# Designed miniproteins, single chains, continued (2): the designs that were tried, part 81

Each design is a single chain, and the fold is of that chain. pLDDT is the mean over its residues in the fold that is shown.

## One batch from the design tools (miniprotein)

Design m6802
Fold by ESMFold2-Fast:
Structure m6802 (fold): chain A 100 residues (1-100)
Amino acid sequence: METAERAKEDGLRAAELAADDKATVEQAVGAALLAIGGGTLAVLGYKQGKTTKEEALKALEESLKAGEEAAKKAKGENAKFGGEGAAKAAKGSLDYLKSL
C-alpha cells in the first residue's frame, strides 16, 4: 500500500471512531492517535520520495475534512472531542508539509 493511501485510510478510520455517538474517552484518544500516525506517514512518505507532495497534501486534506465532518455530526462529547482531535492532527501535519 502506498504511504499516501495508508495515511488517507488511517485518517478515515480516525473519523469513523470519532463519529461513534457512544465513543469512550479511549476511543476518542484512539481516533486522534490514528490521525497523528497517518499524518506522520504522509510527511515521511514525501521526505523518503515514496509519494509526491501533492499526493501527501491530498491525503491530509481528505483526513482533515473527515475529522471536521465527524466533529460536526457528533452527538456525544467524546465523539466530538475525537473528531476535533483528528482534525487538529491532520491540520498540523498539513501545515508542516506545506512549510517544506
Scores: mean pLDDT 70

Design m6803
Fold by ESMFold2-Fast:
Parts: structure tokens; C-alpha cells; sequence
Structure m6803 (fold): chain A 109 residues (1-109)
């Protein structure tokens, strides 16, 4: 599971960077760019989840599922362009969730 854990940590760190960029675009009113970046982040985490599932790493799958759920909530919030404050709050919550999952996975190494 060390290899699956390392792949998951790398995926979550990349997702965090994309979400940080999405937050900056949202602050500038660019909902389309923010949406694209969160969709890419979701794709990266889904690939890592697929690898963990194929290799039977249930703990890593659970951590990635929490990250996916937070990113999906953020994506839905961004789609509602009438409420930018809610979208910003959802992205900040996604960042907190990504950081928690990274730390939890690092403890497995």
C-alpha cells in the first residue's frame, strides 16, 4: 500500500494546487476557468482512487472518496454563478478537506 499511498498523496497535492488556482479565478469573477480547474482536480483524484481500488487499498480509497465529495460540492457551488460567496466557501472547504486527507495518508507512510 506504500505505492498507492504515495500516488494518492501526489494526486491530492496536485488537486490542492488546482483548487487554489480555481479560488483565485473565482475571486476575479472567472467562473468558467474555476469550473475547469476543479473538474481537472476531480479527474486527477478519480484516477488515484481507481488505482487504490484495483490494488485493494481500502484506507486510501476512503480518503480519496472524502476528497472527491468535497470537490463535487465545490463544483456544484461554482455552477451557481449567482452566489460567488458560496462557491468561495465551498472551495475553501475543499482545500481544508484535501489538506486533512494528505496528512492522514502521510501517517500511513
Amino acid sequence: SKETTEIAIKALRNARKLVEEALEYLKKGDFKKAQLLVEIALGVVHIARGIAKLLGDEETVKRLDEAIRALERALEAIKDTSNPKKAIEALKEALRTLERQIKALEELL
Scores: mean pLDDT 90

Design m6804
Fold by ESMFold2-Fast:
Structure m6804 (fold): chain A 86 residues (1-86)
Amino acid sequence: MRNQLEIEAATAALARDWEAAIALIEEARRRGLGPAATNDVAVLGAFVARARGDEELAARFRAAADLVATDPEAARDALIATLREA
């Protein structure tokens, strides 16, 4: 099951609280947790962006999510950059 911090990161993404999402992803990294927080924020961020008609932002979130399986560190860095610009 996901850690509470990972659930909080997903909740922040659904609320479009990108500052909280960044802080929670960085906390997961500091604790040595796997990429679940990064994946959940990227997937839910893409969903929220599409629901609001922002196809460019949705594509950036989807690219980060797709990268999680092959390069979770690069995925995290790409996602954080996207969240800072959102």
Scores: mean pLDDT 81

Design m6805
Fold by ESMFold2-Fast:
Structure m6805 (fold): chain A 100 residues (1-100)
Amino acid sequence: MMDLNELDKESDKATKEAPSPEELQKSINQTDQKLRDFAKEDPEKDKEYAKQLKEQTIQTLRELGVKQEIIEELENADINSVLELKELMRSLKEEIKKDI
């Protein structure tokens, strides 16, 4: 599975080499674009992987004792890509933070 810590490490390295906020934002946008292009190349596999990752996330949230309402919102979400899952998790982050 994809290591999110590796992604954070690359982001930190970019910040040290390019201290400009505008250049950092451009690098982030380029990475998002590459990820989008990858999903476009094989949208069926991206959708299937996103669904699997969603199920794993739901299991983790249940183990953490997150409110059923938040879990139900995630379960009912129609997710077609890993990017959509990330956007949904970002939206739910504030609710999860208040619940835990």
Scores: mean pLDDT 64

Design m6806
Fold by ESMFold2-Fast:
Structure m6806 (fold): chain A 83 residues (1-83)
Amino acid sequence: KKEAIEHAKKAAKYAELGDYDLAIKEAEKMIELGYKEYGEKAIKAIEAKDTVEFLKTILELLKELGASEKDLNIIENRIKSLE
């Protein structure tokens, strides 16, 4: 779980920086760790350049993994800033 949370957080950070190749690599790591549906959805959102859908996918995964309220708030605030 901790590894999946860290990869999800890195994917979100790379997407914020516009480094979509690294964001995809982190999403692929989530697939390797058994979160295939979330990882595939995140990759498709990046490919579509839909940053809001990508971040919402990461947020749902982080909620499922029991990430801290601080980690969830970072992603939620980023989504709000893009709306």
Scores: mean pLDDT 81

Design m6807
Fold by ESMFold2-Fast:
Structure m6807 (fold): chain A 72 residues (1-72)
Amino acid sequence: MATREGALAVLDQAIQAVKDGDLDLAKAILKAFKPYAPEELHPDIDEAIKALENGDAEKALEILKKMKEKIE
C-alpha cells in the first residue's frame, strides 16, 4: 500500500499530466497506482480513468482533487 506522501506525489503527477494535456499518461499513472492505493480510493480511481478515456479532463481533475482531499 502506498504511503500518504507517496499517494499524494502520484496524484500530483496525474494532475500535472492532465493539465499538460497528456491524458494517456495520467491514465497510465492511475492504472499503475491502483494496486498500491487504499481500497477507499479505488472507485474514484476507476471514475477518473473513465473520465480520461472519455477525454473529460475537467471531470478527471475534479476527481483527482477529491482523492487528494481524502488522503491529506
Scores: mean pLDDT 83

Design m6808
Fold by ESMFold2-Fast:
Order: sequence, then structure tokens, then C-alpha cells
Structure m6808 (fold): chain A 95 residues (1-95)
Amino acid sequence: SEHLQQAIEHLRKAAEAARNGDTSEAQQHINQAVLHLDQASDDIPMEKVQEISRLLNDAIGYINLAIDNPDLKDKYLENAAYYLEKAAELLEELL
């Protein structure tokens, strides 16, 4: 699916932005990935939708923790990047 490929690309770009400490760019790419996932929702099994949603919520949670806790920013953003890459890998299984 074209929308699945776009979602994967944006999730990987979000992970890169998170590793570079750019929380705003990471959030922008997560938002773009969510838009493409919405367009592809009928192509994704419900179990995978729930799994991906949990991974994205975890990533967003870590980005928010990084913003609120600058002293631990690198650790939280690396955790966010991990969950974003894991979500991208799960979507690649559906191609």
C-alpha cells in the first residue's frame, strides 16, 4: 500500500529526528505517519492496529518525558526512536 510505505518512511524520519534531539520534527513526522495510517486503516488487521497504536503512544510518551526532563532527554528520545522503528518494522510485514 502507498499509504503504508509513506507511514513507514515518516516513522523512520521521526526516529532519526528523535535521535538528533529534534522533538518538534519527530512530532511532525509522527503526525504525518498517523495521517497515512488512517488512510490505510482498512488494510491493517485490528490486532496490528492495536499493537502499532501502543508503540506510537509509548514513543509519544517518551518524547513528552524528554521535553519535561531535559537532564534525561537523550535516554527518553532513544526509547522513543526504538518504539518508532519497531512500529515501522511491523508495518513493513504488511507490504
Scores: mean pLDDT 89

Design m6809
Fold by ESMFold2-Fast:
Structure m6809 (fold): chain A 71 residues (1-71)
Amino acid sequence: ALSEAEKKEFADKTKAEIEANWEAIKKALEEELSKEKAEEALALFDKIIAAAKAGDYDAAIAYYKELLALG
């Protein structure tokens, strides 16, 4: 199992990468996925950022797993 420090590091890195690459992520999702799935994936990215900002690292990881299940 991941430690709390490892969960925090993962959530913080994932948030930073999403924020740094937001426009590229949106474009890639719209090109690779259907409109419906792209909207669902973007909503999951927003949930990951919100959970990481709140310090809810378990929720951030859970939303990331849901995002991976879409691809």
Scores: mean pLDDT 80

Design m6810
Fold by ESMFold2-Fast:
Structure m6810 (fold): chain A 99 residues (1-99)
Amino acid sequence: GPGPVLNITKGPFELEGELSDEQLLRVDSLRSLIEAMAESSRAGGRAVLTSTEQGRQAWYDAMREASGSEEEAREAMETLERAIRDGDIKYVPQPEPPP
């Protein structure tokens, strides 16, 4: 059956993906979590990012805080951007909120 749905939300940023129990057990970093979501999407699961440009920056900041490492946050961002580019994670851009 479908695995648990994981949501990462910070401000105008929401990343959701379906993961199997086996994929969840392999997750040991933010990068591996994004890779697992992309893998699930290639296998017919759902992986979607809903965000703004500001939301993507807020997410980078959140990853840096969660990992305690700017390098790990950068690797996770590069992994996400590659997954979006390859179509493994569907990006749904949202309009920026009014000032």
Scores: mean pLDDT 72

Design m6811
Fold by ESMFold2-Fast:
Structure m6811 (fold): chain A 96 residues (1-96)
Amino acid sequence: SSMEEKEKIKKEIKKLAEDYMKNLKLTPEEAYAASIFELYLRGKITPEQAVELLEERGMSVEEFAKAARVGFMMLGNMDALERVPEVERELRRVRE
């Protein structure tokens, strides 16, 4: 069911974010933003699902992009960092 799929996605995000918070000095916002972004880049979630996850956390797309940049800088993931402006544009279109 779609609800079971959403729960599985949320659990994967939580695990990844908790790993980042434990191993790096990331805030919860930075860790969750990087985790959601990684799932989006892997094609595991749609733009609509990504925006829904941000809304549930009280994050705007702009706040998400800022937090994701910090997270990827701390992770040394330069490929993901370069893609932040592209993803920000894609996610902004979901609520247009």
Scores: mean pLDDT 84

Design m6812
Fold by ESMFold2-Fast:
Structure m6812 (fold): chain A 75 residues (1-75)
Amino acid sequence: MKSKEEILEELEAFVQALFAAHPGMPRDVADAILRVVQDFARQAVTSSRAETERLARETRARVEAIVAAAEAEAA
């Protein structure tokens, strides 16, 4: 069973890996991703473990959607 700390660390690692994979990412796209992650971090402070897990899944999906939209616009 993953703790809230493990969930937060996994999301942070995911975002760091994403930026490492996309070194040419536009600043506005990077800022949008960071905003979504910051919103998650704020909500996670007052959320239960189960809610934090749900929020992490939703945050990951939002980040993936932002990257997909940026890639589609660049193509």
Scores: mean pLDDT 79

Design m6813
Fold by ESMFold2-Fast:
Structure m6813 (fold): chain A 66 residues (1-66)
Amino acid sequence: MKVSLGGKKGTVLKVLDRGDTVRYIIKFDDGSIETVDLPRLLKEGESVEVKMDLPPGTVKFTVLEE
């Protein structure tokens, strides 16, 4: 699964369904690994706004390819 977070592209390494949240572990094209918690599993073409801790702000998370 390929995703975009604030315009930064990456590949999902792991998806953890926690019941109330879905945790995505993502490796981005710059080599960084980030964890993103979403309220539900997203399908291709879906997006949601997420709050980031560093830098603080709201960014758009989008599923580009499953």
Scores: mean pLDDT 76

Design m6814
Fold by ESMFold2-Fast:
Structure m6814 (fold): chain A 69 residues (1-69)
Amino acid sequence: SLESELLAEIADAVQKLVDAGLPDEAFELRERTMERVSAALAANDWDGARAIVAEAVEEAERLVEEAKK
């Protein structure tokens, strides 16, 4: 399902942050993203939910890249 797909993408982004040594950032990203996704889904805004997850994935990738330096 789309919901399962979105949750898997969030979990993957969070795991990448943990693996990069950023557990606090991982926790904050997960909490913020889950809250925003839940609000979007409650409003029946599936496009908004996808956009929120895409933003979270991009933020995680940026933080991981910065941590490599």
Scores: mean pLDDT 86

Design m6815
Fold by ESMFold2-Fast:
Structure m6815 (fold): chain A 118 residues (1-118)
Amino acid sequence: SDRVRELLLEVVRTAMRALRGEITVEEFEARIDEIAEQLEADPRLTEEAKRRLRTMLEGIRDSVIEAVKENTDVAKIIAAMKVFMAVVELARYLRDAGLITEEQEEALIAEARKIVLE
């Protein structure tokens, strides 16, 4: 789904903005909660996909908040990598579950990589 792809990319952008100090931790948490509500409300997602989305979002939230509190370049780089890996694993799951196409998986991974690594 294009909407799921857009929301996952917004998770990556919001996480990177928090890691770069462009938004507060409180603003980051509020935006992630809003994205989570939109994903939970999508009737096209299976309960298993929603569980995996919740686990990914919780992991991203915890990793980003910890890295911002530690406030070192190394911690922020590690958190950025964890965000990228979490989105890649979820994209592969969604493709395997038939919820997105291979082209949508490739586009999501490529765009997430640009936001996080380049």
Scores: mean pLDDT 87

Design m6816
Fold by ESMFold2-Fast:
Structure m6816 (fold): chain A 57 residues (1-57)
Amino acid sequence: SALAEAALAAASAGGRAAAERAMKQGNGTHFASAALSSGVATAEQARALGEEGSRGG
């Protein structure tokens, strides 16, 4: 959801550009991808966030 996505963006300070782009697009799948590439989340966590983002709209 929005809280989890915001937490990922904040934790991904080193990947700020990618996090900002993900936020602008409002795309749960993109958030999951950015989290994986910056090492903020495991593959399982990224998958769950992608699903949550899809449901949240």
Scores: mean pLDDT 55

Design m6817
Fold by ESMFold2-Fast:
Structure m6817 (fold): chain A 82 residues (1-82)
Amino acid sequence: SKVEEYLARLDELYGRPVDREALESLSEEELEELLEKMEREGEAVVAAAEAAAPTAADQELIRERYRLETELLKALLEEKKK
């Protein structure tokens, strides 16, 4: 599934397993709220983190992590709706 694909990629980027139990405990409403918060506030937070990053590679990593986390939440929400 897309969820497993995104989780595997995030595990790779973080160098440790994502807390799957915490994610599975979230309701559809909680996932929607978290996704809305990330989409509303995340760009400003990511931009600040990128500005503090020492290299272009670190900036790309920060942006990719944010993208994958957002896509993971979207995929989890889709699975909850089915």
Scores: mean pLDDT 73

Design m6818
Fold by ESMFold2-Fast:
Structure m6818 (fold): chain A 78 residues (1-78)
Amino acid sequence: SEAAAERAREGGEAATASGGGGAAALMGQPVKDAQKNGDRLAAREAAEAAERAGRASGTPSEVRAMQTAKDLGERAAE
């Protein structure tokens, strides 16, 4: 749904603003909502938000965490 996709973008924005600290929030509710509802749009937006957050964090460990979130979101988007 568009609401779930919007929450995924918000999670990514929070992660970007905090330097990657919001990755858990991005992976939490938006991805669960997408998986529960079979919402491919929400899962795709979660994956894209995770990628943007990863780019913003800049540290190798934070980028790795964000790439994990992106991978899980992309798998959910099938």
Scores: mean pLDDT 58

Design m6819
Fold by ESMFold2-Fast:
Structure m6819 (fold): chain A 91 residues (1-91)
Amino acid sequence: KLSRRKIYNAILKAIEYLKEKKTSSADLFYKTLLEEMQKDFPDITEEKLGGPLNLFLHMLHNGLETDYYETITKELEKIGLTIKNLTVENA
């Protein structure tokens, strides 16, 4: 039901918001990501988002999502973060 492209777009919007606020807060990232996802999926909760988000981020860590990896890594680098900082569970 949640597409990887929708999660990817929400991640980019959350990163842009953090750049505007000049912060590297992972808590603010996750809050902003949830709010962005709620624009397309009003009934989405932290519980429903957490699993798909964590799976997508683990796939990025393992090089399985190359098309998304390069853009996300580049945008995160601009705010001093890595993909590892965004996982709910630290690997």
Scores: mean pLDDT 71

Design m6820
Fold by ESMFold2-Fast:
Structure m6820 (fold): chain A 72 residues (1-72)
Amino acid sequence: STQAVTSLLAVLQDQSVALYEREVAAGVLVLGLVTGVLTLDDAHVATLKTLLSDESIDPTIRSDVATILSMV
């Protein structure tokens, strides 16, 4: 659901959350999109594009964001 994507994106961009948990959130997003269980709306795509350009975000997470965006 779009609500599940919103919740996962909140975890992904929260720098107070441990890196491994943010990686898990990214993995859940990728799997959900591949399986068609999750879909991105325009607001989600805009958030992901912002995260991709944010150099303060861990490079591993930005790589995951690039992967997610490549699936749209």
Scores: mean pLDDT 84

Design m6821
Fold by ESMFold2-Fast:
Structure m6821 (fold): chain A 87 residues (1-87)
Amino acid sequence: MASDEELYKKLEELIKKYKLSERVKKFLRLYIEGKSAEEIGEELNVPKSYVTDILNLKPNIPAIGGFTQEEIELLKELILELEVFRL
């Protein structure tokens, strides 16, 4: 199981590899910090339900709140990668 420090290092590697936008970086940092969907939504000015859908890797998530469709799909892929890394 990965430590919080190891998760932060993994996130830095992903940021460099994918050249992540500030918005995607902020989402992933809040996610690895263990912030709730409500807290992530508040910080990013998007609905809690929207954050929950992304975290649950739901299909057909609309591009809202300054996210592009490509950023949403990338977020879902990176969340899954971080979840597998945490195991």
Scores: mean pLDDT 80

Design m6822
Fold by ESMFold2-Fast:
Structure m6822 (fold): chain A 92 residues (1-92)
Amino acid sequence: ALQAFGAAVAAAVRPAAEALLPAAEADPDSPEVKGRAALAVGEAAAGLIADPELRAKVLELGRELAEALRAGDLERAKELGKEFFRLVHEAV
């Protein structure tokens, strides 16, 4: 179930990943690129969740994770990433 969900998210983010590829190749450590990638993954994951309440929570955490990554706050990003993964795992 989780592996199939991961594949679906990967397929859903493909257009965003392709759009980000030139920027990622120019600066793979860019906080902006990491933040944009996290936002795209969060939106894709939320779109695959049927429960509207859980979908809203996943979308909100994805945005917060993107902001933490853009700010370079790695401790906050790790904490938000764990919670994001926990909610996604519970959704599938």
Scores: mean pLDDT 76

Design m6823
Fold by ESMFold2-Fast:
Parts: C-alpha cells; structure tokens; sequence
Structure m6823 (fold): chain A 70 residues (1-70)
C-alpha cells in the first residue's frame, strides 16, 4: 500500500520534470515569436487565471475541512 504511494510519487516527479522541460520550451518559443506587448498581456492573463484557480482550490479545501468537522 505505502509502496504504491512511493511508486506513484516517483513517477509523478519524472512526469513533472518532463512537463517542466516542455513548458520551458513552449514558453521560450512563444516569447521569441510574439511581440513583447502581446507576450506581456498573454503572460498576465495566464498568471491571473492560475492565481484564480489556486484561490478557488484553497476556498474549496477550507469548505471541505469545515464540512468534515461538522
């Protein structure tokens, strides 16, 4: 049981490293091919969307915890 968790964590780390490399390549390509202004607007939108998603997950986690304690 715990061995399965360790195996999953190891695989997840490898997937994260692969995804990071792909994301960096894609980001570098976009920044090279977009105008600085367009790149800034796009990056700001992506950052705001990620922040909103993270905030939503935190709110859901807090609500879930409160409901479980009740």
Amino acid sequence: IEEEVEEWARRALEDLENSREIALEAGDWLLSHLSPRDAAVYTSYVALSAAARTADEIIKERRRKREEEE
Scores: mean pLDDT 63

Design m6824
Fold by ESMFold2-Fast:
Structure m6824 (fold): chain A 88 residues (1-88)
Amino acid sequence: SLAERLRALADEYEAKGDLVRAAELRHTADLVAQLEAAGYTELAERLAEATLALEEAEKKGDQDAINKAREALAEAIAEGRRALEEAE
């Protein structure tokens, strides 16, 4: 699943000693899993894609690309959380 892919990525960051990034990825993976369970499959996919896009931008070291990817990820997280609030 998409959540499992993000958790595998979190395990890689934890192995590298980046505990903060690992924790952020695990929290995002949990949100993806919650969205999938609630039937918001498209939002779960967008959130996972935004998370992976940020990782690719960080690998390239382009600060403008990183800033744009962080903004897109923040928007996807906010949209996902709003959708779950509507499902409650």
Scores: mean pLDDT 83

Design m6825
Fold by ESMFold2-Fast:
Structure m6825 (fold): chain A 70 residues (1-70)
Amino acid sequence: SVKEFLEKVKKELKEKYPDKIPFLYANLPASEVDPRLGTEAGSIHVLLFELSEDGVWKLVKEETLKAPAP
């Protein structure tokens, strides 16, 4: 499921950035997540932000992931 996939990504990010609090933003296009189209899930855009020293959220990583099949 998408939820399980996001939890896995969060766990991997915590392992890579143990001293940081990662913020994940996932935008999943509803039009691409139709179970009637078969097992192909839509795309997930993952944006990783880090809080900078000036108190501004900075985008440190952007990745497009394909959601796992159901």
Scores: mean pLDDT 58

Design m6826
Fold by ESMFold2-Fast:
Structure m6826 (fold): chain A 76 residues (1-76)
Amino acid sequence: MSEEGRAALEKAVKAKTAEEALAAADEAEASGDLAAQIGAGVVKLAIAVGRAVGASEEEQVELAKKAAENSLKAGM
């Protein structure tokens, strides 16, 4: 995983709102790194699923954090 892609996913891990997590995922997609782009997709999907089932903002942030953490571990 690129340094830029990793840094973007680390921002998603530290995000305090769903909007911050989505912005970090957009940065990861813009990195051009396939591993970071896959991680961004998982973060976006986690938030989308959370919203679809009526999860709170806090729950959406925790889902995004888990998705970003797992993507960073897989990219190691």
Scores: mean pLDDT 81

Design m6827
Fold by ESMFold2-Fast:
Structure m6827 (fold): chain A 63 residues (1-63)
Amino acid sequence: LVEKAREALEKAEEALKTGTKEGGAAAYSGGQIARDLAEKAGDEELAKKGREVAEKGREIASQ
């Protein structure tokens, strides 16, 4: 679970770096997946990072 959460977070962060509307949408989805997996694994730091990436992705996607 932790490994999958970290992989999902990394992909979401890369999508967020594109700064595109599509990248923002991908970061929103990927960040939420990373958060859910991290919470399931009990990794609160990873969960927080996933949540932050998802929120930033949502902002970019909504532009």
Scores: mean pLDDT 80

Design m6828
Fold by ESMFold2-Fast:
Structure m6828 (fold): chain A 100 residues (1-100)
Amino acid sequence: VAKVTFTITVKLKPDGNPDVLAFTAKLIARSLASKYGKVLEVEVEVEEGEEPGVYVIKITIVAEGITKEKAEEIAKELKERLLELPDVESVEVEVEVEEI
């Protein structure tokens, strides 16, 4: 069983809602993880970033069968999908995998 943590640093346009973005990101991440393994738990946390309009979204997925390589593929696709959203100016995604 692996704990996969995606740390998303996003710059939103003034009309963007960070809670809506976090919910959308959670759904995308869960959907992507389910392609590679068995998802057991998904949690999401939102914090204000260091600059105005910047938010840090942390998505933690507990799953069976997700390798570090697959987690990095998920992070890449998650970044691409989030950049397609109308209220997103920029996004960076980091991923960490821990065996639990």
Scores: mean pLDDT 84

Design m6829
Fold by ESMFold2-Fast:
Structure m6829 (fold): chain A 82 residues (1-82)
Amino acid sequence: GEEGRKIGIESLKKVLAAIEAGDLEGAIAAAEEGIEKAEPYSEDEGGGAGLIGVSRVLDLIKAGDVEGAKLAAEKGIEYLEK
């Protein structure tokens, strides 16, 4: 439903804002919180897409690919808002 999609969008926006502020610890925390909140909606189209998007962004941040994480977050937001 809409709830899972909304959680994904809000989580990705928080991660993107933290990355832009140079707060990688905050970006990781926002991504982990987003994954936890989105997990109950994993079988919903919007929730599943949100969970996958946030999980990928978290993996990129942890790998040190901050620019890749930023691009993935921006694309994830665009996809989920459609």
Scores: mean pLDDT 80

Design m6830
Fold by ESMFold2-Fast:
Structure m6830 (fold): chain A 100 residues (1-100)
Amino acid sequence: SEKEKLQKGVSYYSAAAIAYVGAQTQGDLGLKLSKEKGATQELIDKTEKDLDNMIETARKNRDDALKLGDEENAKLSEEYLKKAEEYKKKYVAELKELLK
């Protein structure tokens, strides 16, 4: 039904938003620890993997919304996906500066 389609779309959008917030929180924690203790390649690799997993979850949720024909919630999920990818790029650049 149309109502069930909307409820599933909202669920996928919420999961994407949670994935984005999780990625941002994990990144902020990793950067704080790196500033206090110094950055290591192992910490960078682990953080990139964690952020990639969160981004993949957001991408899957967008794709699931599209399969339901919920273009609005797919678009919102895509916006969170882009924010997570930009955050990862900025975070990784800051961590690499701490290796110098």
Scores: mean pLDDT 70

Design m6831
Fold by ESMFold2-Fast:
Structure m6831 (fold): chain A 80 residues (1-80)
Amino acid sequence: MKKLEEALKRAKEATIELARKLAELGKISEEEARAAEAHVEALAAYILENYPKFSKEEQERILEALEREIEELEEELKKL
């Protein structure tokens, strides 16, 4: 599970940073930024809790999806 924990931490950090930068630029409200943070925390908790219940194939799919999401978030951060 170390790769999952690291991926979720990276996704959470990238989401929070992106939301804060968007709020600083006036593109979203501070409330919207906080909502995004709460949402990613809830999703991370759900994935961590349920990950051991998934098949090996499902676990690999989840990790690949997280890796793509992190890449998209990091690309958006570079554009700002």
Scores: mean pLDDT 80

Design m6832
Fold by ESMFold2-Fast:
Structure m6832 (fold): chain A 94 residues (1-94)
Amino acid sequence: MSKLEQLEELLAELEEIRASSEPARVKMERLRRIVQEAAELSEDPKVKQRLEDIADTIERYLAEGIVPSEDELEAILTEVITLLRAEIARLKAA
Protein backbone atom coordinates (compact mmCIF):
# COMPACT_ATOMS: atom_id res chain seq x y z
CA MET A 1 0.00 0.00 0.00
CA SER A 2 1.36 3.47 -0.91
CA LYS A 3 1.80 6.25 1.69
CA LEU A 4 -1.07 8.11 -0.01
CA GLU A 5 -3.38 5.07 0.25
CA GLN A 6 -2.38 4.54 3.92
CA LEU A 7 -3.09 8.21 4.76
CA GLU A 8 -6.47 8.05 2.95
CA GLU A 9 -7.40 4.93 4.99
CA LEU A 10 -6.38 6.71 8.24
CA LEU A 11 -8.51 9.72 7.22
CA ALA A 12 -11.49 7.36 6.66
CA GLU A 13 -10.95 5.85 10.15
CA LEU A 14 -10.90 9.37 11.68
CA GLU A 15 -14.26 10.18 10.03
CA GLU A 16 -15.65 6.88 11.42
CA ILE A 17 -14.41 7.78 14.93
CA ARG A 18 -16.04 11.23 14.63
CA ALA A 19 -19.39 9.65 13.61
CA SER A 20 -19.28 6.74 16.11
CA SER A 21 -21.15 6.48 19.43
CA GLU A 22 -18.14 4.83 21.16
CA PRO A 23 -17.08 6.17 24.59
CA ALA A 24 -14.54 9.04 24.54
CA ARG A 25 -11.87 6.74 26.09
CA VAL A 26 -12.22 4.24 23.19
CA LYS A 27 -12.12 7.07 20.63
CA MET A 28 -8.91 8.40 22.29
CA GLU A 29 -7.22 4.96 22.14
CA ARG A 30 -8.05 4.65 18.42
CA LEU A 31 -7.04 8.27 17.74
CA ARG A 32 -3.64 7.75 19.44
CA ARG A 33 -2.83 4.82 17.08
CA ILE A 34 -4.00 6.74 13.98
CA VAL A 35 -2.03 9.90 14.89
CA GLN A 36 1.15 7.85 15.56
CA GLU A 37 0.80 6.07 12.17
CA ALA A 38 0.05 9.38 10.38
CA ALA A 39 3.16 10.98 11.94
CA GLU A 40 5.30 8.05 10.68
CA LEU A 41 3.86 8.43 7.14
CA SER A 42 4.16 12.26 7.03
CA GLU A 43 7.09 13.78 5.11
CA ASP A 44 6.47 17.46 5.96
CA PRO A 45 8.54 18.12 9.13
CA LYS A 46 5.99 20.59 10.55
CA VAL A 47 3.05 18.22 9.99
CA LYS A 48 5.08 15.32 11.46
CA GLN A 49 6.06 17.34 14.56
CA ARG A 50 2.47 18.56 15.16
CA LEU A 51 1.10 14.99 14.84
CA GLU A 52 3.80 13.75 17.28
CA ASP A 53 2.85 16.55 19.74
CA ILE A 54 -0.85 15.57 19.47
CA ALA A 55 0.03 11.87 20.00
CA ASP A 56 2.02 12.79 23.15
CA THR A 57 -0.94 14.83 24.47
CA ILE A 58 -3.37 11.93 23.88
CA GLU A 59 -0.97 9.46 25.57
CA ARG A 60 -0.72 11.80 28.60
CA TYR A 61 -4.54 12.05 28.81
CA LEU A 62 -4.86 8.25 28.64
CA ALA A 63 -2.07 7.70 31.23
CA GLU A 64 -3.60 10.23 33.66
CA GLY A 65 -7.19 8.99 33.15
CA ILE A 66 -8.25 12.35 31.70
CA VAL A 67 -11.44 12.10 29.61
CA PRO A 68 -11.77 15.09 27.25
CA SER A 69 -15.12 16.82 26.77
CA GLU A 70 -16.99 16.22 23.49
CA ASP A 71 -15.90 19.73 22.36
CA GLU A 72 -12.23 19.03 23.20
CA LEU A 73 -12.31 15.65 21.42
CA GLU A 74 -14.01 17.26 18.37
CA ALA A 75 -11.28 19.97 18.31
CA ILE A 76 -8.51 17.32 18.38
CA LEU A 77 -10.25 15.27 15.65
CA THR A 78 -10.73 18.39 13.49
CA GLU A 79 -7.04 19.35 13.79
CA VAL A 80 -5.81 15.81 12.95
CA ILE A 81 -8.23 15.56 9.97
CA THR A 82 -7.01 18.98 8.72
CA LEU A 83 -3.34 17.90 9.00
CA LEU A 84 -3.99 14.60 7.15
CA ARG A 85 -5.97 16.37 4.39
CA ALA A 86 -3.07 18.82 3.92
CA GLU A 87 -0.49 15.98 3.68
CA ILE A 88 -2.73 14.00 1.27
CA ALA A 89 -3.14 17.12 -0.93
CA ARG A 90 0.65 17.66 -0.91
CA LEU A 91 1.33 14.03 -1.96
CA LYS A 92 -1.32 14.19 -4.74
CA ALA A 93 0.31 17.39 -6.11
CA ALA A 94 3.73 15.69 -6.24
Scores: mean pLDDT 85

Design m6833
Fold by ESMFold2-Fast:
Structure m6833 (fold): chain A 94 residues (1-94)
Amino acid sequence: ENLKKLADEYEKLADEAERKAQEGSPEIGEHYRKLATAYRNAADAYRKAAEASPEEQKQWLVRANAYIQAADYHKKLAEEVEKRELERKQRELS
């Protein structure tokens, strides 16, 4: 996998998450802000891994993976809250 491409992709995902944080409820916003932070940290780690020696690259990839796991957790929470709020609104409009 191209590490620089991964860094660029996660930076883009962080920007998207930050925009979503401003669109929803405060609860949704909190999860998307944490998601954005995790994606930015992952992007930075992948960027450093791309420029590191082969020995140091492994350490940066482990760190990137930890940030991705944190991002996945916050993304899941944000999506669960969004789904719950959407179902609530749909029921109220019925």
Scores: mean pLDDT 83

Design m6834
Fold by ESMFold2-Fast:
Structure m6834 (fold): chain A 55 residues (1-55)
Amino acid sequence: SLGRQQLQDLREAWNDPSPSKSFLLQDDGGVTQRVTYSRNEKGVWVVTGIEQVPQ
């Protein structure tokens, strides 16, 4: 399920004209995650990767 952080990331990525965008963001548990958004073949923003960043 999507958390509040993921919803914020989607809003920010939606307004970015770049074909892909990555954010380093802290989740509710204080863990830093790398969230990657990319445009699919239809030009729609989708989350393509979520990775926990080691320290």
Scores: mean pLDDT 67

Design m6835
Fold by ESMFold2-Fast:
Structure m6835 (fold): chain A 85 residues (1-85)
Amino acid sequence: TPSERQQLIDEGYQVLGQMNDLVDQLNANPNVSPEQRQQAQNQVQLVSLMFMDAVVRNSSNEKLQEVLDIGKQKLQQLQQLLQQS
């Protein structure tokens, strides 16, 4: 439904926002290596490109959910990296 699709799109932007906030925190942390910061930035860029592609191509709700699940998994990995630093 349109309401379900809009919910998935809104959730995607929220996940991307949280990922960008974590990248900013990792960039401010002197215990995080330049390589780890670059990897984190690359992960956010990849998720952003996948999400925007799915939105622009008017992909199925199933595809949007798949991209969201990947984004949430990457978000959790970034949170763990920050906690270990």
Scores: mean pLDDT 86

